Designed miniproteins, single chains. Designs and how they scored, part 62

Each design is a single chain, and the fold is of that chain. pLDDT is the mean over its residues in the fold that is shown.

## One batch from the design tools (miniprotein)

Design m2151
Fold by ESMFold2-Fast:
Structure m2151 (fold): chain A 93 residues (1-93)
Amino acid sequence: AGLPTVSVKVEKQKDGTFKVTATATDGDGKTVTVTLTLKPSDTSASATATNKASGITVTVTATRDPETNSYTVTATATDSNGNTASAEVTVPV
């Protein structure tokens, strides 16, 4: 089977929060999606989801840099064979 892939989407909401959606896909085309809401006051947040049938897991971590006032959002996909993929997005607050 192929290697996993991961994608991250960040959407600014009308209330000033950010909606983070991360989707992981394994080499067999099985997917898992996790959603995380970031508030302007949050310094860190994380969420994890696993597809129990395939074993594909996605973890999203967001951390705020106090120097730049931006979030670094990292999504990591791990498949049942221990293969990993990651994606990173920087979001200004």
Scores: mean pLDDT 83

Design m2152
Fold by ESMFold2-Fast:
Structure m2152 (fold): chain A 60 residues (1-60)
Amino acid sequence: SETELLQRLSPEKRKELIDVEVQLGVVAIKRAVGLISDVEEHKQEAVLRAKRDEIIASAS
């Protein structure tokens, strides 16, 4: 579960994961209100999801 993953991460990595999740939420809101295009959303989400996956992989 997400809770179990958070418990396995260091406090620093947990903060990084939370920061990425917040940024993903902000990107989704920006797209929903028309502040960014589909192309811009895709580009920003790809970078953030890659970073999220890297943090999760570090939890081993």
Scores: mean pLDDT 81

Design m2153
Fold by ESMFold2-Fast:
Structure m2153 (fold): chain A 70 residues (1-70)
Amino acid sequence: SLEELKKKRNEIIFELADVGVRIIHAVVTALYSDDPEEQARARAEMDRLTAKADELSKKYNEILEEIKAS
């Protein structure tokens, strides 16, 4: 149903927003931390979050196409 697709779309939007904020935090930590361990963890987290954002973007586009198809 269209309502189900819109709900799934909104869930993905919220997940993307959360991942985006976490990426910004990781970038800030990687750039400004004096601790090499923190910088290494931040870089690893950034890589994982970027991959997750790519997966979510793909799902978002798939749902958007389904909504347009009605």
Scores: mean pLDDT 87

Design m2154
Fold by ESMFold2-Fast:
Structure m2154 (fold): chain A 77 residues (1-77)
Amino acid sequence: SIKEQIFTRMHVIAAEGNVFVGKRALEKGREELAKKLAEDAIRTARYAKERAKRLNDKKTVERAEEVIKEAEKLLEE
């Protein structure tokens, strides 16, 4: 349903926000905070990706995969 699609997209937006804040934390030398935010983003994005797959929302699946990729890069730095 459209309501379920909206809630799933909200989870992706939250995960995107964690990546954004995590990148800023890393720029300021807050490595532990950046790692915590990256891990939280991966968990939230994985949850959203599985829900988006069940809803056949391909665009939201792609957004969630991009969040996971960007968050994994933060963990490597």
Scores: mean pLDDT 88

Design m2155
Fold by ESMFold2-Fast:
Structure m2155 (fold): chain A 89 residues (1-89)
Amino acid sequence: SEAEKIVEEAMRHLAEAGRRIGELLAAATPEQRAAIEALLAEAEPELLELGEKLIEAAKKGDVEKAKEYAEKLKELADRVLAEAEAIAA
């Protein structure tokens, strides 16, 4: 379904952001690692809430809401990645 494709695209985007953050963590100093881990901990509740809302919208076949939550989730992932990259610089 269209809603399933939206979820798959959002999850792929999140996985790629997570992979890149993982690479930053692997090369990070202890201070950078602690800062990135704190950033991830702060972002986790919003990522979880948006993910739950996306899955709920998709289950209901609400393509418009699924697109909105997917976009917010991708934007949050991009923001967290950008902040992690700034810490690692």
Scores: mean pLDDT 90

Design m2156
Fold by ESMFold2-Fast:
Formats: structure tokens, sequence, C-alpha cells
Structure m2156 (fold): chain A 74 residues (1-74)
């Protein structure tokens, strides 16, 4: 389902943010916001939040992988 795909992608992004050196507390806050948006049915906002996190913190290769997965969920 779209919810399961978004949850899986959010976990993937959280792991990549940790590898990029983003603090655990910041990652937990990010994951909370993503989950709240999904629970509210605000899927476009959840996708945008995931996209912005990838653009800010990930290298070009990992960013490209995340953006490709976002396109599949949209």
Amino acid sequence: SKIDELEDLAVRVALLLAEAGVPEEEILAFMKEVRELIEQGKFDEALELLRRAAERHLDAARRAEVLAQLDKVE
C-alpha cells in the first residue's frame, strides 16, 4: 500500500541520515513529523519532507536513489 511504501521509505531515509552524520535526536524528530503527516493523510507533505531531507543531507548518489523511490510512491 502507499502507506507501507511511505513508511519503508521513511525508515530508509532515517538510516541514510544517520550514515550522513545527522544527530539521532534530529532524526527522531524528523521521523515523528513524517509519521504524523502520514496519519493525517497528508501524503504530499510527507513526500515533500522526505525529499527535502534527502536534498539537505545526502550525497548525490543516495539522494538520486531516494528521489527515484519518491517518484514511485507519488
Scores: mean pLDDT 82

Design m2157
Fold by ESMFold2-Fast:
Structure m2157 (fold): chain A 67 residues (1-67)
Amino acid sequence: SAGEELERAIRAGDVEGAVRAAERLVEQHGAETVLAMLETLRKLYALHPESVAAAEAAIRHVRELLE
């Protein structure tokens, strides 16, 4: 699922993978739901700088889709 792909990408610090998975989730669930999911994952992986960076990049990208 796109949710499993998002968590895998964030865990791996894969910025491009996190952004692509977040885009698919926005199409399915809307941006507000996806932003909440991303904030949860950012907190879950708070001690892993690469994972935080991937989550923050996905958050920025989703916010840009609303502009």
Scores: mean pLDDT 87

Design m2158
Fold by ESMFold2-Fast:
Structure m2158 (fold): chain A 100 residues (1-100)
Amino acid sequence: MGSERERLQAEQARIDAEREKIKNELKKLGFTDAEIEYLESLTEQQLREYLKKKNVPKSLIDKVLELHRRRRALTRQRAVLLLHEKGFSDEEIERFLELS
């Protein structure tokens, strides 16, 4: 079924596959699993500056930032879908996401 849930599930699978590729490329540059997990907790700006400081190639930085944006977008879309299913308005959902 072409449900919103199935669309989000398919995007999660694509993100997971891209994350594993990027994780492997970062490990080749000497990043540890702990460092990669730390990177996933950073804001886009903090992530960009950290990777630049570590002399990561721009092409790989661009891939990491794109994955970060896609993961944040998917998390937001999942939260919006869940709150819509619970009967919240778009305005209420936006306020909740700003406070989270």
Scores: mean pLDDT 81

Design m2159
Fold by ESMFold2-Fast:
Structure m2159 (fold): chain A 100 residues (1-100)
Amino acid sequence: MSEKEWHEAEAVFYLLRGKGLLGEGKYDEAIKDFQKAIEHAERAGNKALVAQAYLNLGEAYYKKGDFEKAIQWYEKALELAREAGDEVLVKRAEETLKKI
């Protein structure tokens, strides 16, 4: 496994665990996991994975009632998803922003 592949695997691990914590209402713990996912995805140079982590981080802030931070992370996710050419993530970010 390359260093890049290891960081991608770690990012996915933290994304999945963070989503689980988010479902349990453990928003601050989920935020920490999504921040770890961002660090690993950035080290991997995987823009799509960083954008996915930004979407999940925005959702965690939204569920905490911090709508200003939620919008900021969703907008960053949309920009990065467009740069990555990930049409699925672009649509998810656009639909999420329309609901706020």
Scores: mean pLDDT 89

Design m2160
Fold by ESMFold2-Fast:
Structure m2160 (fold): chain A 67 residues (1-67)
Amino acid sequence: KEEILATVDAVLADPSAAEGEKRAALFSKMLLEEDYEGIAEMLRERGYDVTAEEIEEKAKKLKEEEE
């Protein structure tokens, strides 16, 4: 978790990284930090009708399946 977060932060700080890479890194960072409100906001801006609670439930279910 912490190691992956550090790698994500490095990508976000890299001025040569592609814009798409930085967006993917930001999304991954939000997910690892459990910033579900930020994720829900980004998805709503893209036309998805979701709440932070729904994002959190989906993330927890996905983690359970990985175990």
Scores: mean pLDDT 68

Design m2161
Fold by ESMFold2-Fast:
Structure m2161 (fold): chain A 73 residues (1-73)
Amino acid sequence: PSVFERAGLPAPLARLLEPFLADVLDVRQIGENVYEVTVSRAAAEAFADALKRAGLEFSSTVRPETVVFTVRL
């Protein structure tokens, strides 16, 4: 199955991503309740704050043009 078929984005995550849609480059499900979200560096700080406000556990890896967030639901 494709990543989109597997991901079936949960409502809390989908709603959180909505204001950042232009800055979200990729979303992958890497575990049962674990998602990898690639975001532009310009939006990364605001996105991290949104994850904190939503009470979601996450880690991040900084790359030259993007930040990859591993989000646990």
Scores: mean pLDDT 78

Design m2162
Fold by ESMFold2-Fast:
Structure m2162 (fold): chain A 68 residues (1-68)
Amino acid sequence: MQQQLLQQKQQQEQFQKNLDLFARQLVSTSRNRQEMIDRLNQLLKEGKITEEQKEELLRKIDEILKKQ
């Protein structure tokens, strides 16, 4: 039971790390916030991300942009 909880936490941490890296890449490669949104909408349309993942990515993008 403890091993399963540890695996779930590690998977969540890895997922969050991957989303953070992807959000940073979108910010660095996009000219403006609208382009970032358009790219996320394209990924959603292609089935590459879920609606929930898109919302998490937008939140992370907004956090990165706020620090600039």
Scores: mean pLDDT 75

Design m2163
Fold by ESMFold2-Fast:
Structure m2163 (fold): chain A 60 residues (1-60)
Amino acid sequence: MEEIFEDAVRRAEELLRAGVKPYQVRDELVKWLTEEYGLSEEEAQRIADRAVLEAIERLK
């Protein structure tokens, strides 16, 4: 689980650096997590929300 979260954070950081808005990053992460890892939409949303917040903190 921690490995999936770390990958999600790294992906969020790359998208944020590219100028993608946080809400769009969240939507892209949810899609990626459901398609690549087979997570439910609810699980993907929880991980995506946490990953976006963590990525924002790391980019300060």
Scores: mean pLDDT 82

Design m2164
Fold by ESMFold2-Fast:
Structure m2164 (fold): chain A 72 residues (1-72)
Amino acid sequence: MKKLTDEDIERIRELLLKAGVPEEQVEAAVAFIESKRDNPEEITVEDLKAVPGVDEKTANLAYSVVLALLNR
Protein backbone atom coordinates (compact mmCIF):
# COMPACT_ATOMS: atom_id res chain seq x y z
CA MET A 1 0.00 0.00 0.00
CA LYS A 2 1.28 3.48 -0.84
CA LYS A 3 1.68 5.70 2.25
CA LEU A 4 2.74 9.35 2.34
CA THR A 5 6.28 9.74 3.70
CA ASP A 6 7.58 12.75 5.64
CA GLU A 7 9.23 13.82 2.35
CA ASP A 8 5.84 13.62 0.57
CA ILE A 9 4.24 15.82 3.27
CA GLU A 10 7.05 18.38 2.84
CA ARG A 11 6.53 18.32 -0.97
CA ILE A 12 2.79 18.95 -0.53
CA ARG A 13 3.51 21.94 1.74
CA GLU A 14 6.10 23.36 -0.69
CA LEU A 15 3.87 22.92 -3.77
CA LEU A 16 0.90 24.63 -2.10
CA LEU A 17 3.11 27.55 -0.97
CA LYS A 18 4.59 27.81 -4.49
CA ALA A 19 1.02 27.91 -5.90
CA GLY A 20 0.32 31.00 -3.74
CA VAL A 21 -1.84 29.37 -1.05
CA PRO A 22 -1.78 31.36 2.25
CA GLU A 23 0.40 29.76 4.95
CA GLU A 24 -2.55 29.34 7.35
CA GLN A 25 -4.52 27.33 4.75
CA VAL A 26 -1.41 25.30 3.81
CA GLU A 27 -0.87 24.27 7.45
CA ALA A 28 -4.57 23.36 7.91
CA ALA A 29 -4.63 21.25 4.71
CA VAL A 30 -1.25 19.61 5.45
CA ALA A 31 -2.34 18.71 9.02
CA PHE A 32 -5.42 16.94 7.63
CA ILE A 33 -3.38 15.12 4.93
CA GLU A 34 -0.80 14.07 7.57
CA SER A 35 -3.66 12.54 9.64
CA LYS A 36 -4.50 10.36 6.58
CA ARG A 37 -0.89 9.55 5.63
CA ASP A 38 -1.31 5.76 6.12
CA ASN A 39 -4.36 5.63 3.79
CA PRO A 40 -3.98 8.70 1.52
CA GLU A 41 -6.26 7.15 -1.14
CA GLU A 42 -9.15 7.78 1.33
CA ILE A 43 -8.62 11.57 1.11
CA THR A 44 -11.46 13.27 -0.78
CA VAL A 45 -11.79 16.87 -1.96
CA GLU A 46 -14.98 17.15 0.15
CA ASP A 47 -13.02 16.18 3.29
CA LEU A 48 -10.45 18.87 2.48
CA LYS A 49 -13.21 21.47 1.94
CA ALA A 50 -14.57 20.56 5.41
CA VAL A 51 -11.23 21.45 7.09
CA PRO A 52 -11.57 24.74 9.04
CA GLY A 53 -9.59 27.51 7.33
CA VAL A 54 -9.39 25.73 3.93
CA ASP A 55 -11.28 27.30 1.00
CA GLU A 56 -12.53 25.45 -2.11
CA LYS A 57 -9.57 26.51 -4.28
CA THR A 58 -7.03 25.31 -1.69
CA ALA A 59 -8.94 22.03 -1.19
CA ASN A 60 -8.90 21.33 -4.95
CA LEU A 61 -5.18 22.16 -5.25
CA ALA A 62 -4.23 20.02 -2.23
CA TYR A 63 -6.29 17.09 -3.57
CA SER A 64 -4.58 17.36 -7.00
CA VAL A 65 -1.12 17.32 -5.38
CA VAL A 66 -2.00 14.22 -3.30
CA LEU A 67 -3.30 12.41 -6.42
CA ALA A 68 -0.10 13.29 -8.32
CA LEU A 69 2.06 11.85 -5.51
CA LEU A 70 -0.03 8.64 -5.36
CA ASN A 71 0.39 8.14 -9.15
CA ARG A 72 4.23 8.38 -9.02
Scores: mean pLDDT 81

Design m2165
Fold by ESMFold2-Fast:
Structure m2165 (fold): chain A 82 residues (1-82)
Amino acid sequence: SFEEILQRLVETLRTKASDELKAKLAEKFGVDPDDYEALARAIAQAIFDKYGVEEGLEKLRQLANAKSDEEIEKILKEVFDS
C-alpha cells in the first residue's frame, strides 16, 4: 500500500540519509528538515506529479528501499533530473 511505502521511506530518510542531504531536500521541498514524514510526503507528491501514481509508486518503492545516502541521492537525481 502507499502508506506502507511512505513509512518505509520515512525510515530510510531517518536512518540512511545524511543530515546534509535531509537539509538540502527540506529546502528544495519547503519542509522542516526534522519532519521526515512531511519530507517523505513532499517527495512522493513530486514523484506522482511527474510520473503518475502507478509508475510513481514503483519509483517511490525504489527510493524507500535505498540502503545508503549515495543510493538515495542517485535515485533522486534519476527521478527528478531525467
Scores: mean pLDDT 85

Design m2166
Fold by ESMFold2-Fast:
Structure m2166 (fold): chain A 108 residues (1-108)
Amino acid sequence: GSAEGTEKFLNTPDEELGKLNNIDPLYARAEKLFLIALQLLKEGRPKEEVIEKLREALEYYKKAGAPEIDIATVEVMLYLVEGRYEKAEEIMTEELKPYFEELKELVE
């Protein structure tokens, strides 16, 4: 997606996203929080701010009944940001393995 598309998504209320795209507002909240966490990482914000947004994203993904891959992705990122690399590797799925180096680079 374009940068403009991402910015619009992040600035749109969760309830509006549900109406516009027929998606669960809880899932929309989770996606938005995850994207905010990634933006904070790219901007070099304190790890505590990133962890807070990742934990909130994980909670909303679980409430929305999100696919296991979405939940696993957030959990891997959370452990990487916390510096718990061995734990991140333990929960990493075969589907996520090709992206692990890219995810790790974002947090290191």
Scores: mean pLDDT 73

Design m2167
Fold by ESMFold2-Fast:
Structure m2167 (fold): chain A 76 residues (1-76)
Amino acid sequence: FAEKVLEIVTEILAEVLEEEFGIPKEEIYEIHKNKDGKKMVELWKEAIEKGGREKFKKAVEKIWEKLDERLDPVFK
C-alpha cells in the first residue's frame, strides 16, 4: 500500500516538474531511488527560481489535482 502511494506521488512530481519547469522525469526518479534529499531540495530551488512564483503556484495546484485524481481510488 505505502509503496503504491509513493509510486503515484513520484510519478505526479515527475510529470508536473517536467511540464512546468522542463525537468526530465528521470532526474526525479533517480533522486527518489537514491533518497537524495539534498539533491531534491536543490532541484526544487532551481525550479522555483526558473519558473518564479506564478509557475510554482501552478505546479502546486497541479500536484494536488493529480493527487486527488490518482490517490482517491487507492484510498477507496
Scores: mean pLDDT 72

Design m2168
Fold by ESMFold2-Fast:
Order: structure tokens, then C-alpha cells, then sequence
Structure m2168 (fold): chain A 82 residues (1-82)
């Protein structure tokens, strides 16, 4: 496989794209939905390749994914109230 198609590279790109979407001010529903799609893709890539990671890497990724989900949920509530 090409370096650009590695799970690590794909996840790295998705993290950058999610951060860019979640850094919008003001936040909108379209950006939140796009971030949700990218987060889901990131989870699918991680789960498919989980056996290739160390316990430390798995814990770090799970922490990141949970933090991103919680932040996204918080932003959705803020947009809903606006």
C-alpha cells in the first residue's frame, strides 16, 4: 500500500478536517453534520485496523474519539439553542 493510503495518514487527514470544521465561528449545522461523517469514518478506519495498534495507541485514540464526540455533542446543543 502507498504511504498516503495508510490508516495513520488517513486518520491524520480526518483529524485536521474535523478540527477545521469544529473551529468555525459562528458554528452551523452543515459543518457539524460534516464533522460527524468524518468522525464516523475515522472510527471505522480505527476499528478496522485496531489489531495493528499497541494498547497505549488504542487508549490514546479512544480518548481522542470520545473527546471529539463530546465536543461535537456540545456544539450541536449550542447551535440548537441559538
Amino acid sequence: DELLSTPEYRISILIDEIIDLLSKDPMDEKSLKEAEKKLKEMKEIFEKNKENYSEKEIKAMETLLNSMEDYLKSLKEQVKKA
Scores: mean pLDDT 79

Design m2169
Fold by ESMFold2-Fast:
Structure m2169 (fold): chain A 71 residues (1-71)
Amino acid sequence: MTKEEALEKAREIALEILEEAKKDPSLQSFEKIYEELKKKIEPILKEAGFSKEEIDEIVKIAADVIYEALK
């Protein structure tokens, strides 16, 4: 899997998490969004050869974007 393919899969997962959070207010906290993203996206990014530090940064950015979109 290329890094570009992994990022596209991560984006699809992030959009699914956003749609789930829109339907359930208990999932709209930054912490819950971050935890779900890390759990689902980390294995994909790791397989594509991203470092632990790069994965943590990507997950944080994705969580911020989703959290802002829920405002």
Scores: mean pLDDT 83

Design m2170
Fold by ESMFold2-Fast:
Structure m2170 (fold): chain A 75 residues (1-75)
Amino acid sequence: DSNRRERAEQYREKGLEYLEAKRYEEAAKFFYKSIKLDKNYEEAQKGFLLALMKLEEEGRTELAEELKKQVESLV
């Protein structure tokens, strides 16, 4: 569905904006919303993994693990 893909792209773009702003929790949540709309959207998956890595680097490992489990539940 092209409309679903377009919305997924919009969420990924917002995720990238939050990554640039170093707001990694918000970034991960927007990448997650993108993945929920398109599970095979590789660019959103890469952004999500990068946001998780940044959360872990900042010592927010419990949040990163919770978000990872949320994405795994979509498979």
Scores: mean pLDDT 84

Design m2171
Fold by ESMFold2-Fast:
Structure m2171 (fold): chain A 94 residues (1-94)
Amino acid sequence: SLEAAKRRAANELRQFHAHLVRELEERMKTLSPEEQAKLRRVLAALEEHLARALEAIAAATSVDEIQGIVDRFLALAGEAWNNPDAPVPAWEPA
């Protein structure tokens, strides 16, 4: 059902985000204060992306729409993880 798909997607994104936060916190232990400040900005942006993804999932009207939201969040998280020095992308393209 759509409601079951929404709950599953929301829980999966929260778990993925929590895992990513732990990985970034571990990375920060070996970084300079300046580099730690950059990663804290990345963490703040990822928290914002999660909030927007969860809102979008709640408003979704189809399973395909939910999958698109999940794919977008994972793409944004992957970009931030692989390129921590790059500007964090907006939830939607400008």
Scores: mean pLDDT 80

Design m2172
Fold by ESMFold2-Fast:
Structure m2172 (fold): chain A 57 residues (1-57)
Amino acid sequence: SIKVTVTTESGDANSAVAKALPDRVVLSGPLNMEKVTITVDGKTVEQMAKGVYMKLV
């Protein structure tokens, strides 16, 4: 199984819903953060667009 973790640089608690698609992970929700780091199965993924991240397959 794939584990998705969302981390903010400031450590603020933010509510986010991560939706896993075949090629990407999409975050939805009111995220007030200047920097977000997404890890999928322990690896950091690159941001493709605001709220859209490349999924490691």
Scores: mean pLDDT 50

Design m2173
Fold by ESMFold2-Fast:
Structure m2173 (fold): chain A 67 residues (1-67)
Amino acid sequence: MKKEEAERLLEEARKLIDQLEKKNPVSARQYRVQLEGVEALLKAGEYDKAIEELRRIIQDMEKELKS
């Protein structure tokens, strides 16, 4: 279900933020603010938008971690 996928991606994003905190705490803080917006989408039942935003955030964080 879309809700389960969104919740799984949110947990994945939180784990990446924990990794990014060790490398770049300022960047990690900015991604936490973006996740607050995603959590608001989930609360509103906007699962498709939340999944799309989470996939984008995860990709951006993975690129920073590889740099």
Scores: mean pLDDT 84

Design m2174
Fold by ESMFold2-Fast:
Structure m2174 (fold): chain A 56 residues (1-56)
Amino acid sequence: MSEEEQEMRRVLSLLSREQQEALLEFYKALAEDPSASEEVKAKARRNARVIEEVLA
């Protein structure tokens, strides 16, 4: 597991379920934002995947 993934999982463990769901929606929206760079979209997709795994 990458250091970035570990940090994201640590942050998620401090958040409520409702806050985790809100953060997921934020990253999903960012991943589809046409004004965002491909680098930002790739990071957003990766973060969304980690959040989805925690919520499953």
Scores: mean pLDDT 81

Design m2175
Fold by ESMFold2-Fast:
Structure m2175 (fold): chain A 79 residues (1-79)
Amino acid sequence: PVTLPDTELARLEERARRLAAELARLLEQLPPEVQAELEARLEKFGEELEAIEDELERARRVLEELERALAEARALLAA
């Protein structure tokens, strides 16, 4: 079976999540004018992260369906 955490997509998603979290923490320490600029950038980063998460979630669902189909086939053969 294939594991998603070892894929490039999973790696990029994890890095994007970490960067977004760090940027959110840094916002608390910045002047209001810089905060506004970075908030707009974080919104864009959020959109990109959501797209990556949607693709990863779709891949997970397909894998789950395949695992279920294989389990059903094995059960039928074991009868």
Scores: mean pLDDT 65

Design m2176
Fold by ESMFold2-Fast:
Structure m2176 (fold): chain A 74 residues (1-74)
Amino acid sequence: AMTEEQVEGMFQWIKDFVAANPNASREALVTAITWMLREAGVPEARAEELARQIVDAIEAGDWDGARALLRSAA
């Protein structure tokens, strides 16, 4: 299970990555987030599913939703 600190750390990294790479492809974002979730112990299929949902939220400007999805992986 992910801690509050781990969720916040991943969320901040995603925000920083998007800010540094404003034209990053959907594929690049999904791949990066999937690897982060897998490193945190989330099973591959669930990590890929959540990564896609998180990227959908980010592309919609719903950063609160993206954070909630990260927390759901804990």
Scores: mean pLDDT 82

Design m2177
Fold by ESMFold2-Fast:
Formats: C-alpha cells, structure tokens, sequence
Structure m2177 (fold): chain A 76 residues (1-76)
C-alpha cells in the first residue's frame, strides 16, 4: 500500500509539473485542486488497486482540463 501511494504521488507530481510548465496559471490551479483531492482520497484508500483507480481518475481529469483549456484558447 505505501509503495502504491508513493508511486501515485510521483505520477501526480509529474503531471502537475507538466501543466505548470505550460505557463497557464488557471490550468495549474485547477490541476492542483484535482491533485489535492486525489491525495486526500489516496490517504483514505484501503488497497493498492483503490490507489491506482484514484490516480488514474485524477490523471484523466487533468487531461480533460488540458483539452478544455486548448478549446477555450481556440474559441477566444
């Protein structure tokens, strides 16, 4: 379980760093909120499979935000 939490934290941290590198402050703030929520759920998780599911969902939500940000920029 601890190894799964450490791996999840590393993956979420890497995703957040990639978002921050774009320079999009709003996207970074929204992604940080997703990461913070996921980390709270990971701390409550009862199994490695649950940690992985939470992590995968958070990464998918961040990807959706990145896609939304690109669409907003194109529409503006």
Amino acid sequence: LDAARAAARARLDAALAEVAATGDEELTKQSQRIVDGALALIDLAESPAEVEAITDRALADIRALVDQARQRRAAA
Scores: mean pLDDT 79

Design m2178
Fold by ESMFold2-Fast:
Structure m2178 (fold): chain A 86 residues (1-86)
Amino acid sequence: MKEKIEKAREAAEKGDPTAVPLLKEIAQSEDPELQVEAARIAHLMALKGYAAEVREVAETLLKSPDFDVQVEAALALMTAALVERS
């Protein structure tokens, strides 16, 4: 799983849409540390023009019982909504 988060981050930094399916897999993890990292990468992807694609990932992460995951997921959703509305 940590290997997938690293690959997703590298892809996101390059604006590579292959980060999206990796984030969907990581979002299925019950590990709050991995969920926080997935939310942060989803936020980066939203800023790079993949707001619609990462919205589902952010909505999944927002259902986490962990407060830090909920905060990061909410930030990603807010960013995605603002980009889509523009």
Scores: mean pLDDT 80

Design m2179
Fold by ESMFold2-Fast:
Structure m2179 (fold): chain A 95 residues (1-95)
Amino acid sequence: MKIKPGDRVAVSGPDGGTVLGRVLRAEETDDKVIVEAEVLATSGPGRVGPGGNVGITSEDGYVLTGKAVRAELDLERGRLRVEMDKSTIKEVKLK
């Protein structure tokens, strides 16, 4: 699994807002990649949901992009949980 604690996650909401987080945990299933993150910042309305674009950037220079099947934002706890459709995930190596 290439997603690690400390990686950065960005989720774009349907209203054009973005939530930025730091990965706390990541889990891979047969059909999904589930990421739990600490919220660092929000831009615009800060709404997340299904169909949102997800980007994850690792310290090692890997970028994963995908589509959210489910996304939940808990501003009181500063937590973001995203489930990405594994079939939509694309991996790019930044050099």
Scores: mean pLDDT 77

Design m2180
Fold by ESMFold2-Fast:
Structure m2180 (fold): chain A 89 residues (1-89)
Amino acid sequence: SARKLASIETLYNTLLELAETDVVAALGFLQLLLRDMEKLNAPKEDIEKIRELVEEAERAHAAGDLERARELAKQAIEEFKRTLLKLAE
C-alpha cells in the first residue's frame, strides 16, 4: 500500500541520516528492527545477511574505522529496505 511504502521510505531516510551522524545509534536501531522483522516472519536469509552487515559494521567501528563502519551500516540499511519492500508486496 502507499502508506506502507511512505513509512518504509521515512524509516530508510532516518536510518541513513543516523548512519552519517551517529553510526552506533543507527546500528542499535537496526538490531531492534531485525527483532521486529523476525516477528513478522521475514525470510531467515535476509535477516542473517542484514545481521552480518551490522556485526561487521560494529567491528569496524570498534577498530576505529568510521568510514568502513558507515559504509557497512548503509549496506545493512539498503538490505533492510529491500526486505521491507518484499514484505509490503
Scores: mean pLDDT 86

Design m2181
Fold by ESMFold2-Fast:
Structure m2181 (fold): chain A 103 residues (1-103)
Amino acid sequence: IEEYQELVDRFEELIEKLKQATSLSQLRAAFKETIKLLEEAIEAARRAGDEALVRMLTQILEDVKQLVASVTSLSQAKQAAKQIIGLLEVVIQRLKGLIKRLS
């Protein structure tokens, strides 16, 4: 699905933003983008009828929200960003696998 390729590209761009962020403000902005993009990905999965992908993305969204809720310092934000990057890499691999099966 072309929509999944667009999501992969956007998640990869977001990982680069998380890696390049040097301030708490930049990381908080990237966290908001992460939550929004995960919500968009869940909606895309719902439209596709992929209940397994909806469940996986919903769990990852919950994990991300929990990680960002406790962030009050740049050090905590950098630690949360590393964990979020790992979660987004799992999402990217899942979406790439689905694209290959649909091709």
Scores: mean pLDDT 86

Design m2182
Fold by ESMFold2-Fast:
Structure m2182 (fold): chain A 71 residues (1-71)
Amino acid sequence: MAKEKARKFLKETLGIEVDDSASDVELAVLLGKAANDLPSEKIREIEPLFRELSKPMAEEGREAARELARE
């Protein structure tokens, strides 16, 4: 799963251990911050994980906009 892959990457590559209760969004934020210290090759590998984990935020924003349009 994307969440498990992100946690494993943070631990193995950066030595950052993330709590098991961390949300998908929190993991996405940590990956984004970590990208500043990563070579482009690793950033490309992580981009799909980052997109997947941050997807709920983007979808929630669009759903709210559609709800307002119904008004």
Scores: mean pLDDT 67

Design m2183
Fold by ESMFold2-Fast:
Structure m2183 (fold): chain A 96 residues (1-96)
Amino acid sequence: MKAKEFGKKVEEEIKALPESQRAAREAALMTGYTLRVIGDLLERGDWEGAQRMGKVFTEAMKNNDIYAVAAGYEAFELEGAEAAIKVTKEELKKAK
């Protein structure tokens, strides 16, 4: 699955929830995806990658941009940190 397709799938699954549950689910998923990526980079000793990923994911979380975080997470799983940084930055720019 392409990273952007995964982002859209996550966004659609959240929209299918009752409105009262959406904000909590978005916060939980954004936190979970961020911790997984940063944790994996730290486990590998990639402190620079962890710092760079932390910065772009923090910006996405501040904007409540679950799509950007989910797409970045999938890009990390498929292609690693540089691809994840690029995807997350591109999707954040589109949200402005």
Scores: mean pLDDT 81

Design m2184
Fold by ESMFold2-Fast:
Structure m2184 (fold): chain A 103 residues (1-103)
Amino acid sequence: MSLEDEVEIELDLTGARPELAREVKRLVQEIKNIAKELGAIVKEDENTFEVELTPELQKKIVELAQEHAERARDEGRPEVASIAEGLAYLAKTAKKIKFKFVE
């Protein structure tokens, strides 16, 4: 009910393990590609992109993030699973998400 349901996700991968950084970047890039296909990107910069969560995009992000979380748990990567589960939760509750990379 609030048009102000906006979430900013800052992904500071400085000092992160290379495997964790790679998995997070891959998940976010897959989200960005889906958002582009649905015309849901409202702003894009070299290190930042912002998406409007349409019902179609929200559903696809939740499904993608849940699949990544299940795979990560099965492979013994609880940190990756936790990040993916958090992203699925935010996609269910937010109306707009801004992703920012810090390297």
Scores: mean pLDDT 76

Design m2185
Fold by ESMFold2-Fast:
Structure m2185 (fold): chain A 67 residues (1-67)
Amino acid sequence: MTDEDIRQALLNAAREMEKQGLLNSAETLRRMAESGAVAQPLPSLTPEELLEMSKLVQEEMERIRAE
C-alpha cells in the first residue's frame, strides 16, 4: 500500500464520516490525509480518543481497500 493509497483511503473515509454526521472524525481523517501520514498524531485528542480514531480509520481503510 503506497502513501497515495493511504491518503485516498483517508479522504474517502472522511467523506463517509461526514455523510454520516461524524464531523469531528471526518475532520481528523482529512487532516491525517493532508499530513501525508508522516506527521505526528493529532495532539488535540486524548489517548483514548486517538485509539478510537485509529480504529475508525483502520476499519474504513479495510472497507475501502480490502476488495
Scores: mean pLDDT 63

Design m2186
Fold by ESMFold2-Fast:
Structure m2186 (fold): chain A 78 residues (1-78)
Amino acid sequence: MKRFRIEAEVPGISLEQIKEALSLMGVKVLRLERKVIDGKEVYIIEVEAPEAITPEQLKAFLESHLGAKVLRVEEVEP
């Protein structure tokens, strides 16, 4: 399993909707924070994903499924 840290703007989406969407990819949310950065709501999401999942796949899924604006996806140490 890989771990990723995701930063995304997702206006009007609940924590449950984010978790449910990611679970469709077999991705488990470990931590979720909402921050306001320069007047914008940004979600900081730490996830655990199967080894086959790439940062690009996570970004594409979040953008297409949740309408998210993904700012960053980083693979982090376990």
Scores: mean pLDDT 79

